# Designed miniproteins, single chains, continued (3): the designs that were tried, part 40

Each design is a single chain, and the fold is of that chain. pLDDT is the mean over its residues in the fold that is shown.

## One batch from the design tools (miniprotein)

Design m9358
Fold by ESMFold2-Fast:
Structure m9358 (fold): chain A 91 residues (1-91)
Amino acid sequence: MKMKVEVYYDSGKKKVFEIEGRTVDEVTAMAIMLMWEEMKYNGANIKVEFEGEKKDAEEAAKRLAEMGKSLGYEAKVEVEGDKTFLELTKK
């Protein structure tokens, strides 16, 4: 499974991270650690594109959305064809 994590800062700067792993749990855990730091300390907005099995992508997106909501973010999960997207926006 693979995730493309785009981090948007108030300064207008952007970082892109690619996370890849054998299992949905592995990739989701790595994404949580990275995204939590960027959201908690930098107040960054985040967009995630998921690659791999649709079911795994939707499960990972749901877990990441719940983490974002716990940090006071608005979470939006979209499925377009076989692609899953997550957007986390600071309120």
Scores: mean pLDDT 83

Design m9359
Fold by ESMFold2-Fast:
Structure m9359 (fold): chain A 79 residues (1-79)
Amino acid sequence: DRQARIDQLNAQRQALTRQYQDALANNDTATAARLRQQLVRISTQIDAIQAGITDPAVIQQLIDAAIADMQAQVAARAA
């Protein structure tokens, strides 16, 4: 069931968001960076499924592109 999968992913996203906020509050930069990457993955997957994209290869391409874009933005800010 597509809706059950979206609900499961939303529950995981909420848990990861809480962990991310905790990491930021504790100045745990390494954990925050890892959790930010996981949040990008899960959010991209939810958006793809909601848009009617069900091909796992296409969803993986969208996840890879979103992570690459995030990493490029972080690198640009570090310069």
Scores: mean pLDDT 82

Design m9360
Fold by ESMFold2-Fast:
Structure m9360 (fold): chain A 111 residues (1-111)
Amino acid sequence: SLDDVLAMAEKARQLAESGAPVEEILKALRDVLNALADFVGAPWLKPRIDELIEKALKGELTPEQFKQELSNIVLQLRFIALVNGIPEADVRRLTELLVEIIELLYEKLKA
């Protein structure tokens, strides 16, 4: 459900703010993005999400590449959510949480 995806995103944001290891935050972000892809009806994005997170876990993405690629995924999911009639307020809240998680990960990867 949308409430389940929102709860997952809020927990992932709290994890990112808590100073947890990058690997734990990346896995939490992957789980949120995959759940969101299923919810909005975009399961074809899941292989790309998994690929990007695996590359980040292996240190194969620069911080800038990570931020750009994951931001592009969030924009695609946002567009599909809006087209599929998910309320704008919920899409905005999910986007805000995902952007905050990505920014916190970007700062950790840059360090």
Scores: mean pLDDT 88

Design m9361
Fold by ESMFold2-Fast:
Structure m9361 (fold): chain A 81 residues (1-81)
Amino acid sequence: GPPVRLTVTLKTATAEAVAERVAPRTAAALARLIIEATDQLPDPTAAVTGTLSDSLGHSADLEGTAGELRAAAEELLAALA
């Protein structure tokens, strides 16, 4: 599929460092990066925000808890398998 990018902004210093490197090239890479980012949070209720964009100018905002975003990312990864 077309290249996608995701910027994930979490509310901790560790999360800021993760957000700087989160630039997936495919939908599968996007899902894996969300799982990796949420794995680094000790609290599954921790708030996570982000923006997903593609090269055609389509964008979608991501907002939820770490647990909710992980579940959505796992569902996306399963759908792409």
Scores: mean pLDDT 57

Design m9362
Fold by ESMFold2-Fast:
Formats: structure tokens, C-alpha cells, sequence
Structure m9362 (fold): chain A 73 residues (1-73)
């Protein structure tokens, strides 16, 4: 599987989502988050620690948000 959408509702969910990304995709991954048509964030993560940090930054900026995760070749 090359891409999947995760819903992040709070910062408390971030460690579990980062671990699920590691289990399902491995690294590196592209993380794309958006809120409506006005705000978008994009990160490349090479580890669980980078994914968690990127998701925490996005959560502070977007609140609850969908994140699309894509495996990088």
C-alpha cells in the first residue's frame, strides 16, 4: 500500500499514529495535512521521531486534521 489517510483528532493520538505509520509504511514517508482550501502542511519523515515531531507541529497549526501518508520510494 502506497498511500493512506489518517484522522488526527488530538495530540494524544500522535504517538500511536506515528507507530502505525512505521508498521505499515516504514520510512521515509511523505506526510500531507490540510484544513479546508487555505492551509496545507507537507513533511518528509525518515523516522518515528521525525513523524511524531511533524504531526505535533501540524496539530498545533491545524487542530484536528486528516493526514495523508505516502511511502517514498
Amino acid sequence: MESRLFEIRSEAEIPAVAEEIAREFGFPVLLLGSRGNQHAVAYVAHSVEEAEAALREAARELGGFPIRVTAVR
Scores: mean pLDDT 74

Design m9363
Fold by ESMFold2-Fast:
Structure m9363 (fold): chain A 60 residues (1-60)
Amino acid sequence: DDITKSFAIMKVYIVGKVAGMSESAVNKLIDEIISSSEFARKVLNSTEEELVKRLEELEK
């Protein structure tokens, strides 16, 4: 739902900023969240370390 996606987006933004990830990588992960409520829930249940790893893959 929209609330779940909003919290997931906020979490990615904070984690990405703290970890020094590029805006491009953060935006790519946000696009995946917007496209899938299931993925948004997965992001909310992920650790900061897991999210950093996902963002690092998107830096490529």
Scores: mean pLDDT 83

Design m9364
Fold by ESMFold2-Fast:
Structure m9364 (fold): chain A 69 residues (1-69)
Amino acid sequence: MVEEAVREAREALKRLGKQEEFDKAIMEATKDATSREEYLQAMADAAVELARKYGLDELASRIEKARQA
């Protein structure tokens, strides 16, 4: 599930002291979403970008797999 993979990414980024940056990015990415599908895709995109930015490539790949399933 996308939501589960994103939650794992948030916890990993929290460990790196980047929780606030993660929460802000998710908020900004999802603010214009008009449907649940748009919301989940925007959330996944933001989480993938931040995970890759901080070297969490495995988590980024898991989020991408979850959103395409």
Scores: mean pLDDT 81

Design m9365
Fold by ESMFold2-Fast:
Structure m9365 (fold): chain A 61 residues (1-61)
Amino acid sequence: LEKYIRDYLRSLGYTDEEVEMLVEEFLKNLEYVPKKALEAGLKGDWEPFAMAVLITGPAIP
């Protein structure tokens, strides 16, 4: 999980400092994401799923 988000953020040109900050935010927001949705995102629609978790946080159903 952390590896995928770090690799994704680095591919967008974020610095290591920014990547660490965004990974922490992503992990905090994951506490509010249903396990089924998380598993589905990891198997297929990873990029938009990761961005949605970072942006909306607890608002993701």
Scores: mean pLDDT 64

Design m9366
Fold by ESMFold2-Fast:
Parts: sequence; structure tokens; C-alpha cells
Structure m9366 (fold): chain A 64 residues (1-64)
Amino acid sequence: SMEEEFAKKGGIVGKNGAKTRIEQQIAAGKPAPSPEQVQQLLDDYSKKGSIFGKENAKRFQEQQ
């Protein structure tokens, strides 16, 4: 379904966002997060991205 497709894309975008945030924090002189913290951040951003993807799919369908 469109919601599933948007959720998958949102999850990927979320993971990329987490990676960018980690890189920005390291560039700012903050210590690199632990592997466990990285995994938690990837999971959190992936879930939020998937939720946003589903909401975007609903919005797109409502505008058609």
C-alpha cells in the first residue's frame, strides 16, 4: 500500500537523519556516541520517520 511504501521511505530518511546528527555532534567536538547509543538513535529516528511517512501518505491521499 502507499502507506507502507511511505513508511519504508520515511524509515530510511530517519536513519540518514540520525547519521547526519551524529556527524554534526562529532564535528562540534562532542564525544562520539557508543554503539548502543547509535543503535538507539537509529531505532528512534527510523520509527519517527516511518510514522511521518504514513502521515504523508494519508495527506497525499486526502489531496487527491
Scores: mean pLDDT 78

Design m9367
Fold by ESMFold2-Fast:
Structure m9367 (fold): chain A 83 residues (1-83)
Amino acid sequence: MSEKEFEAEVLLALGAMYLALGKRFYKQGKYDEAIETYKKAIELFRKALELARESGNDDLVRQAEEMIEEAEKFLKELEKKKK
């Protein structure tokens, strides 16, 4: 595996951890913390997408795009329900 592929996979895993954390904040009614956490997840997924594209790994590209779409959907719903 190339270094960029490895970095993309690490960033995808880290982003997924932030999504899980954001969901936990949401369940606790901590909407501001949930929003910031989801934004961090999206940043990580976007960086993973960049690295995946540079590596030419179409599977990682697709995975990163799907994770970004899901995280953005969650963020939009959260912002809509906040205050």
Scores: mean pLDDT 83

Design m9368
Fold by ESMFold2-Fast:
Structure m9368 (fold): chain A 112 residues (1-112)
Amino acid sequence: MNEIERLRLELEELLSLAAMIVSIARTSGKPLSEKEKETMVRLLREMARKARELAELYRAEGDEEKARLAQELARRAEEAARRLEETEDPEEALRLAEEAVAELSRLLTRLE
């Protein structure tokens, strides 16, 4: 497995964990707990780091389109993490997390 394939798999795994947190909160009818919010922020920041690494690798291979998509994924994940960290409203936190998961999923799919 090359480094690009490994980073993509790691991003898919992190996104899956984030989606699971959102799904459980939504199906239980409860807002995100403080611990779930903290976990979501950590997952989003880790996704941002790995997406940035992925962008550098695509740039090194001359794939400017995938490099831009990976950079956009990193930017969106970092922004989502900041918004989640700043909000004190648990219902707003769940909405932001759900929106972030959907957006990052669309971007990651385009990297296939």
Scores: mean pLDDT 88

Design m9369
Fold by ESMFold2-Fast:
Structure m9369 (fold): chain A 81 residues (1-81)
Amino acid sequence: SHEEIDRLEREFLAALVRRDVAAALRYADQLAEAMLKLGRERAIATLEGMKELALANPHLSEEEKALLVAHLDARIAEIRA
């Protein structure tokens, strides 16, 4: 639902702010599944947006950013297959 997607997006952003990488990965997976029901291109665009948010976050370490980006890229590759 729209409310579910909005909540998951807020939870993902909150996880990035508190540097809870494990929570951010879980919310990213849940968002990908919810968006995939709306279409492959929407899911890919959402995951690419999450990747940009992680990379733009000034409080995440380079290691934390690399982990998040690798996970999101793997999910995008799975959807494109």
Scores: mean pLDDT 85

Design m9370
Fold by ESMFold2-Fast:
Structure m9370 (fold): chain A 92 residues (1-92)
Amino acid sequence: EKEEIFEHIRKILAEHGLSEEVIDLILEEAEKDPEKAVLLAEIALIRGLSEEELRELAKLSREELRRLAEELRRELAAEARAAGDTREPLVP
């Protein structure tokens, strides 16, 4: 069951452009601390983390990762508001 979920997550993360090395590190953390792994995956998807950056973030506490994820979510929300449907369809 857990391995099937991890394989499915790996597929999704790879489709979103994460490298296999980054995905492997996230899944390793998920075995130890699933909450921390979710935060790392969110940060990686938002910022496009390298393997080295992910390894450094993995050493941080859940509280510090939570703060980073909240900051990044805030920035994304602010950018979405500022953009205000700036993407209009170029063709009808």
Scores: mean pLDDT 73

Design m9371
Fold by ESMFold2-Fast:
Structure m9371 (fold): chain A 67 residues (1-67)
Amino acid sequence: SVEDAMAADRPRAEKLAEELLEEMRRGKVPSVERVIAVALEAAAAGLKELAREVIEAWEKAEEEARK
């Protein structure tokens, strides 16, 4: 089912989001394309709160970097 497929993709989506969030915590500002791609993968895996967290973290990182 779609639900089972989403569950199977969840570990990958979580890993990608964690890597991106850690990168931003280290003071890196990833490209908007990468942020969108990771957020979409998280949302597709049913992790919409994680997707929102990734976007919010990027907005803060971009503000701090004055992009």
Scores: mean pLDDT 78

Design m9372
Fold by ESMFold2-Fast:
Structure m9372 (fold): chain A 84 residues (1-84)
Amino acid sequence: MKSLEEEIKKKKEEFDRRVQAARDLVRVIGDNLIETFKDLPEEELKQLKNDFDALADRVAARERSRGEKELQKWIDEYKKKLEE
């Protein structure tokens, strides 16, 4: 049991880092784009920032869903291996 719990913890930590990295990447891209087009009207710059924040959240949500499916598959395979 302790071995399975420790492995699940490691997988969750890897997954959390992957979700955060995806969010951070989108934000870096957004910040660079806003800096490139800083001469746009303030309202348009605010809209771009909001769009990139929303994109970061969507990318993070998709990565989370993927990670949850990968984790569940790994747990199922691990349990099956223990029953054999």
Scores: mean pLDDT 78

Design m9373
Fold by ESMFold2-Fast:
Structure m9373 (fold): chain A 60 residues (1-60)
Amino acid sequence: SPLREAGLAALREVFDRLAERLKEISEKTKDPDEFLKAMVEAIAEAGREFDRRLAEIRAS
């Protein structure tokens, strides 16, 4: 299904960006509590990005 393939492509792109962001947080964040908070925020942002991508795919 073209919709399924588009959704999987969007998921891969979002996961790649999340992985890069988590690497940056890991390298730059020294405080453990700040690190955990930043990870949660990055995951939440990735979820919102994926929802945006799915809405665009559904609109096409």
Scores: mean pLDDT 86

Design m9374
Fold by ESMFold2-Fast:
Structure m9374 (fold): chain A 98 residues (1-98)
Amino acid sequence: MTPELYILKGLIAENMGDYETAAEWYEKAARLLEKEDPVTAAIFYAMAAISYAKAGNLDKARESLQKAKELYEKYVSEDDPRYETVKFYIEKAEKLLG
């Protein structure tokens, strides 16, 4: 499976209100992207964290958020056009878990 197919499956599950399944697909996409595109991986780890939090799976939500934050700190520059997107999803996940 490609990352794009996992993202599509996550979006479909999210639109159906199946947040646990959505989070699992976003996490799989992030894992595949982590080596080649760590910035996009950070976005999908943060989206997985949001979806896990909405599903009530706070432990997995915190784990995915931690991965997103580690990738954000290591690989995401303020000059990257995706900086605001990564920051937005991380902050949204933090608000749901706080």
Scores: mean pLDDT 88

Design m9375
Fold by ESMFold2-Fast:
Structure m9375 (fold): chain A 79 residues (1-79)
Amino acid sequence: SDSQKAQQYSQLVAEALRLAGHPQAGDQVLQRSQQYLSQGQPQQAIQAANDVAYDVPLTREQALAILPLLQQAQQLADS
């Protein structure tokens, strides 16, 4: 379902941010996405995760380290 995909998307983005050294941003992703999911808004949950991730400053090395998780998240969104 769209809600299950959005939940998995948010979990992957949160894990990626945690791995990049931003666990508080990861928590924010889960919190904001869960709020939209509870309202039946899976697309808004994905957008909220993306908005949080976009605002996080990452080094090139951090960005490369989390790329596999972000690719998995993108594949879920595109399925």
Scores: mean pLDDT 85

Design m9376
Fold by ESMFold2-Fast:
Structure m9376 (fold): chain A 79 residues (1-79)
Amino acid sequence: LEQLIESGNQEDRSQAISVLVQLFVKNPSEETESLLVKAFQEEESLSEKEVNIGVLHIYHAVNPNQQVDVLLDRLESLL
């Protein structure tokens, strides 16, 4: 995951973000949050950042929790 974020193309980064979102929603952790923030900051496309936030909203709707709300606020501040 971290390797896909650091050196991958846009497709690899989008895949890593999707997996990290699923992991964070199911089992919130500081490590997963840090990797998500890093992946989000490494993405240069505003439209892709918006898509990534949308994916997190979808997963949050399935497994709502306070940690995901905090992460959403943090990621939206990086737009």
Scores: mean pLDDT 67

Design m9377
Fold by ESMFold2-Fast:
Structure m9377 (fold): chain A 90 residues (1-90)
Amino acid sequence: TIATTVKEVETSPGQRAVGVGVAYGDQEKAEKLAEAALAGAIAASRVAGTPVGVTVYENEDGTVEISIVGPVLDDEARKAGLEAVKEALK
C-alpha cells in the first residue's frame, strides 16, 4: 500500500508551492517526505518566480527520488529545490 501526503503554501501572490510525499505503507513517513518536498517547492518557486510542485518518493527498498515540476524551471531553481529537500531530510 502506498501512503501519500500533500502540503501547499502561497510563497507570493499567485505563486503556489506544493509538496507531495509518497511512501510505502507509512502515512507518518509520507507526511515527513511531504514536509521536505514543500521546503523544496518553496525554495524553487522563490528562485523561479513561478508556481512549483515537488514530489519526494521513498521506494520500498528505502531509495529516495525527487521530482520537481513547474513552468520555466532553470538549473538554478532546480538546484535550490533539490538542496532544500536534501537539507530537510537530514
Scores: mean pLDDT 81

Design m9378
Fold by ESMFold2-Fast:
Structure m9378 (fold): chain A 64 residues (1-64)
Amino acid sequence: SAAAEAAREAALAAGLDEASAERVGRLNQKGRHEGAGALTAALAGEAGASPETARRAIQVVGDA
């Protein structure tokens, strides 16, 4: 879905690798928005994303 693709792109923008971003998109598509957001938050921090970049990605992933 377009929402799942938006979640995947947001995860990539936060510095997640392609496999992790794909997992975020799949969690979002299954309606597991909290799980997708939590995964994005954890991995964006590990990738060294700024708090603002991580927060924006989490919002897109959770609201998509």
Scores: mean pLDDT 74

Design m9379
Fold by ESMFold2-Fast:
Structure m9379 (fold): chain A 63 residues (1-63)
Amino acid sequence: MTLEEASEFGAELYRLGAPKADVLRAANAILEGDAEKVQEIIDSLPPEVAERARKLAEEKGIL
């Protein structure tokens, strides 16, 4: 994963209302190529945010 891809996903996640700490953890997991950790972080978000974040990750090929 590139820094650009991680940054774009993080920015969109923040716009969806995810806490900054969760945004940073997700971006780091993407840079590490750890799809399992990305999924775990998304699943820890409020249900509405988690659903949108999951679809976004699938659209970008992160999950």
Scores: mean pLDDT 79

Design m9380
Fold by ESMFold2-Fast:
Structure m9380 (fold): chain A 81 residues (1-81)
Amino acid sequence: SSALAALRAEVRALLEAAGFSEARIRAVVTHAEVAYAEMQGLSEAERERALANLRRLLVEDYGVPEALADRIVALLRRALA
């Protein structure tokens, strides 16, 4: 979808600007794409839990700064609207 393509491009641009390696950019973009697909079938409460879990994964496992993880989560919220 055009929303998924925009999400992918915007997440990539944020991570490139932050100096992330291509391997880490690919991993984070893939997690965002999977989260987007999974959330299409979820209730509002389940979507909020999925977004909170994604934010935690990005910060704790991928070393994404909290402010950048919040921006990525906001991009997913916009793509799902």
Scores: mean pLDDT 88

Design m9381
Fold by ESMFold2-Fast:
Structure m9381 (fold): chain A 89 residues (1-89)
Amino acid sequence: SAREEAEKRVEEGIKAVLEEPGSLEAYEKLLEAAREAAEVGDFETAEKAAEFLLEQGEKSSSESLIRLGEEIREIVREARERREREEEE
């Protein structure tokens, strides 16, 4: 399903970042994978990517990485609130 593919892409993105932590391109690919996960309703997977980016940003003192993680968190928050309003969950 789309959710399973999005989860796989996020996990692969995290592995790629761990292998190339200095590559902003790898982080951007992870951001896109997390955005896809949020769009298909897999908020846990998207949040995992955001948390990873925030931790990497703190360890490397990278404002760009911290901002990417915050961007994902905002996307997830808005998408989750919309679904909760619709589902009463």
Scores: mean pLDDT 77

Design m9382
Fold by ESMFold2-Fast:
Parts: structure tokens; C-alpha cells; sequence
Structure m9382 (fold): chain A 83 residues (1-83)
């Protein structure tokens, strides 16, 4: 997949799992969104791998990711696992 395709899919999943409309994903919402994204591209990341990407992009340590942090994490994870 192209980076543009991953970005579009990540935006759709962010909107789907941001059920509170607060513009952030909790760790649990992030895990669900990331597993669904990865499954679409034929990959099955471990919970440990997903946790690593969450920690990398949770720069404020508040336990949530912004929309842009999630998109960047999604692109990095999918590109890393498809290489």
C-alpha cells in the first residue's frame, strides 16, 4: 500500500474509534484501531508491538494519542511490518 492509502485508512479508523469526539484515542481504542488497520493490510501485530508504538507517540504521557500522532504511528507500523 502507498503511504497515502495508509493515511486515508488511518483517518477513517480514528473517526470510527474516537467515540467520545474528543480528538484523541485512548490506549484501548488505539489497540482496536491499529489491529483493524493491520488486518486490512494482511498483518497481525502483537500487543507488545502495538504498545511500543503507542508509547513512542504518546509524547505527553497522558495515555492518549491525538489524530496526527495516531496517523504517524499507523504509517510507521504498517511500513515497518510490510518491509
Amino acid sequence: PSEEEIRIDAVKLFNKYDTDGDGTLSKEEFKKAMKELAEKYGIKPSDETIDKYFEKYDTDGDGTLSREEFIEAAIDLIKDLLS
Scores: mean pLDDT 81

Design m9383
Fold by ESMFold2-Fast:
Structure m9383 (fold): chain A 85 residues (1-85)
Amino acid sequence: MEEIEKLKKTIDDVKEFTRSQLKKAEENMKKKSPDEQERIRKRLEEGIKRTAEAFGIDISGKTLDEVIDEFAKKMLEEQIKKLKE
């Protein structure tokens, strides 16, 4: 039980860190020209795609928040499954 709670905490911390980085990027992006905003967005999307490929996650048509939630959900499910073995 404690192990599952520790895993949830770790994954939640990763989600919060990722969301904080995205929020900072969005705030910084608002100070940029439209061209720079699109460039920053594409760079973030590329990073997310590479991470999704590494974990075998389909992110097509999903927002960044949805992708983060999918990562967290799949990671929790796999870790819980491993603990129950």
Scores: mean pLDDT 71

Design m9384
Fold by ESMFold2-Fast:
Formats: C-alpha cells, sequence, structure tokens
Structure m9384 (fold): chain A 90 residues (1-90)
C-alpha cells in the first residue's frame, strides 16, 4: 500500500512534468499508470486526494499556459484524469 501511494505520487509528478514539456505521448503513458494505480488503491482516501490534487494542478497550468503544445498536453491530461475519476467510482 505505501509503495502504491509512492508510485502514484511519482506518476502524478511525472504527468505534470510531461504536460509542462508539451509531451502528449508521455502524458498518455502517465495517465495509464495513474489509472492502474488508482484502481488498485480505489478504497484509499490518500490516493483519491492525490488524483484530485493532480486535477487541480492541471487546471491551474491550463489557465496560465500560452504555448499551444503545452495546452494540448494539459487538455489531454485533464481528459485522462477525468476518466480515471469516473472509473474509480465504479
Amino acid sequence: KEEGIKKLREASGNLIAAVEAGDVDAARKYIEEIKKLSLELKDSPEAASIVVATAMRLVGLLLEATDPEKRAAIEEALKGISEVMKEVDK
């Protein structure tokens, strides 16, 4: 469980770094990792908090982003995180 939470934090950080770099392919990879980890940890309030915090950070980055490539990567990440939140609720 502790290892899963650590990996989820690392994947979330890597997702933020990928969107800041405008790397859509890396963002998709980290979304899939976050989805897998979130499903494994779905009953963890800490895991849910990390996913919500990641979504909030992505919204903040989108509001400040002026680069079209970075904006596209953030929009892809927000879509992915929204889908993760829906899957965890099932």
Scores: mean pLDDT 82

Design m9385
Fold by ESMFold2-Fast:
Structure m9385 (fold): chain A 82 residues (1-82)
Amino acid sequence: MAVLTATIRTDSVEDAKAVAEHVRKLAEKYGAEVTVTITEFDDYALLGVRIVAPSKEDAEKIAEELAKDPRVKRLFYEIRDA
């Protein structure tokens, strides 16, 4: 098992909700457990994401797919063995 912890910035709350849905779908695809928290600001939103993936490879694939999302304006993440 591996834990992916990420902070994602979006330009709007609507983009944040769409990215949160993308994260949930990716977690479901890889059989991972997910927690997503959205913090709303006037001009942007931040997502806190924690994913417990079956393997480090799966966690890396999830991070790669999130990095490809055009609504993700900034992505900071770390992956740790669980």
Scores: mean pLDDT 87

Design m9386
Fold by ESMFold2-Fast:
Structure m9386 (fold): chain A 78 residues (1-78)
Amino acid sequence: SSEQAIAAASEVGAALKAIEAGGDVEAQTRRALEAADRLPDPAARETVKAAVRALANGEMSVEEAVRAVLAALIRFLD
């Protein structure tokens, strides 16, 4: 549902914002991955999880991760 997608997306965004603010990367990464698993679209789930994992591994900046997450969510919001 759109409500489930919005709630999950909001939680992912909050976790990424917390990482940007210097929060606990491990805890916020876990939070973001758990939230992403609640996204109703499988393609959006896997894209968001890949971006979050790349950020956690230092392969992607916070800005790049946010951009990738927004692109995935815009495509799959109903």
Scores: mean pLDDT 80

Design m9387
Fold by ESMFold2-Fast:
Structure m9387 (fold): chain A 87 residues (1-87)
Amino acid sequence: LAEEAVRLLLEAHAAYEAGDEAKAQELFAKALELLSKLSPEERRLVLAEAARRGVERALAEGRLSPEEAAALLAQVEAARAAALAAL
């Protein structure tokens, strides 16, 4: 469930970047439905993992500078740590 939600969030983001807003909305809606079945803490962990993978992909593709990626990953790690502490 959690891994499926992460995958759908990443696919939704990729659709947004491709300019396919309708597909992005559909995939995001499916991800939100799965997230609604998780605890608030589990949802935060899923969102943090999706954000982390998205930033790493953007950095690898040259869409983010190393400095921008480092700042975003620091924010993602802080959110992940907070979610884990609340479990």
Scores: mean pLDDT 79

Design m9388
Fold by ESMFold2-Fast:
Structure m9388 (fold): chain A 107 residues (1-107)
Amino acid sequence: KPELVKKALELISEANDALKQGRYEEAVKLFKEAIELAEKAGDPFVLGLAYYNLGVAYYKLGRYDEAIENFEKAIEYFKKAYDETGDESAKSMLERAQKLLEEVKAK
């Protein structure tokens, strides 16, 4: 499990670099790979991070329905992470995902 979590976080980092450079399609691909590894690891916080960032990538691509779907998944997993751990990082990410979901729905 730790090796899968580490690899998922590495892919999220690489995807975020691609996102910052405007390589949105490459970022989407990397985030999807991170989701697959995070699912195998069973880590709800890392799953939430991957879905959240995938939602951001779709939002930047103008693919709003896909952004909404991924933000809703991120909210689900951040809630689960917060309920299981009480970690304020999970709560902070939950609030951030909820705010972006509201913004995308207004488009």
Scores: mean pLDDT 88

Design m9389
Fold by ESMFold2-Fast:
Structure m9389 (fold): chain A 102 residues (1-102)
Amino acid sequence: NPEEKQRQLENIEFLFETLAESFRKGAEAYEKRGDLELAKLYRQASDLLENAKSEEDIDKATELLLKAYELLGASQEVLDALKKLSEDLKKLLRKKQEIKES
């Protein structure tokens, strides 16, 4: 079903775009505050998520965000939630690639 596959693809792309935009806005907020290291980490993670082509891109984005969250003093629960989000994003990326290959 081409229409259903197209809607699934658009939904996955919208989720990645929305998540990337969230981190980009975070980067802009940190930059305005003079937190240049946090701004850099969030911006690099945003760019990797927006242009994710492989699970390695998601792993790199996750590593950057884990570093940022540790600098912010995030709890272990927050760090674990980010790791779970990373695994969920890898599953969505695999589904996106499967749809595009069909």
Scores: mean pLDDT 86

Design m9390
Fold by ESMFold2-Fast:
Structure m9390 (fold): chain A 96 residues (1-96)
Amino acid sequence: MLSEEELKSIEEAFKLLDLNEDGYVTKEEIDIAMKSAGLDPNNPEDRAKFFSQITGRQLTPEQVEEILNEKEKFSLEEFIEAVKKVIEKHKPPPLT
């Protein structure tokens, strides 16, 4: 589902989000990163924009909320799996 380039983008973003280098990304670290990017963590559209940038894929606010509701903390593997799961579940219908 994710390309090799999208996976690399997610891995690089995960390392940047893991501010305390404990191997997990928390919602708090995501909020800090969003504020640093000039985005509002309380705005669903800004959350969707942020996640679209870090994954290299356009995500909706609903998709991002499902990712964030999957777990309170994400390892790199769990983060990738949450993104994959949401993309597969909410894939737009194929162009006719």
Scores: mean pLDDT 74

Design m9391
Fold by ESMFold2-Fast:
Structure m9391 (fold): chain A 79 residues (1-79)
Amino acid sequence: RVAALTAAMQQVADEVTEALKLVEEGRYQEAAELLRRKAAVADPMAAEGLLDAAELAERKDIDGLQRMLDNARAGVEAG
């Protein structure tokens, strides 16, 4: 299942990257909503990461979102 995990991490990286653009504009609620909508149609392995990212966006935890992005990118490179 390494390929499925890598794909899930890539999706988390892509969606968190888009959410961070909204967060930089102060649009935290819209970023959280985007991530929740993406999680609803995502593979279960990606959905959990996207929901965690949505919670971080709602809490305005920019550092937490950046750490999630860095971890997801590292996972893609390792897979």
Scores: mean pLDDT 81

Design m9392
Fold by ESMFold2-Fast:
Structure m9392 (fold): chain A 64 residues (1-64)
Amino acid sequence: APVLSLEGKTVVVTGATEEEAHLAALGAARAGCRVLVEGDTVKAYCETEEEAKLALEFAKIRLA
């Protein structure tokens, strides 16, 4: 299972499969964050900590 973490305004997903990375990216993007995917890692750069929390929740929902 991928590891999800919150680093201030940035959501980081590590150890993701291609499908998990895609789903996490879709969830984070829905919160309005800028999403970058590098292999098994997804980083969502958000404007606020509240957006980052929302991005993390949407990523979790997509990966459930």
Scores: mean pLDDT 85

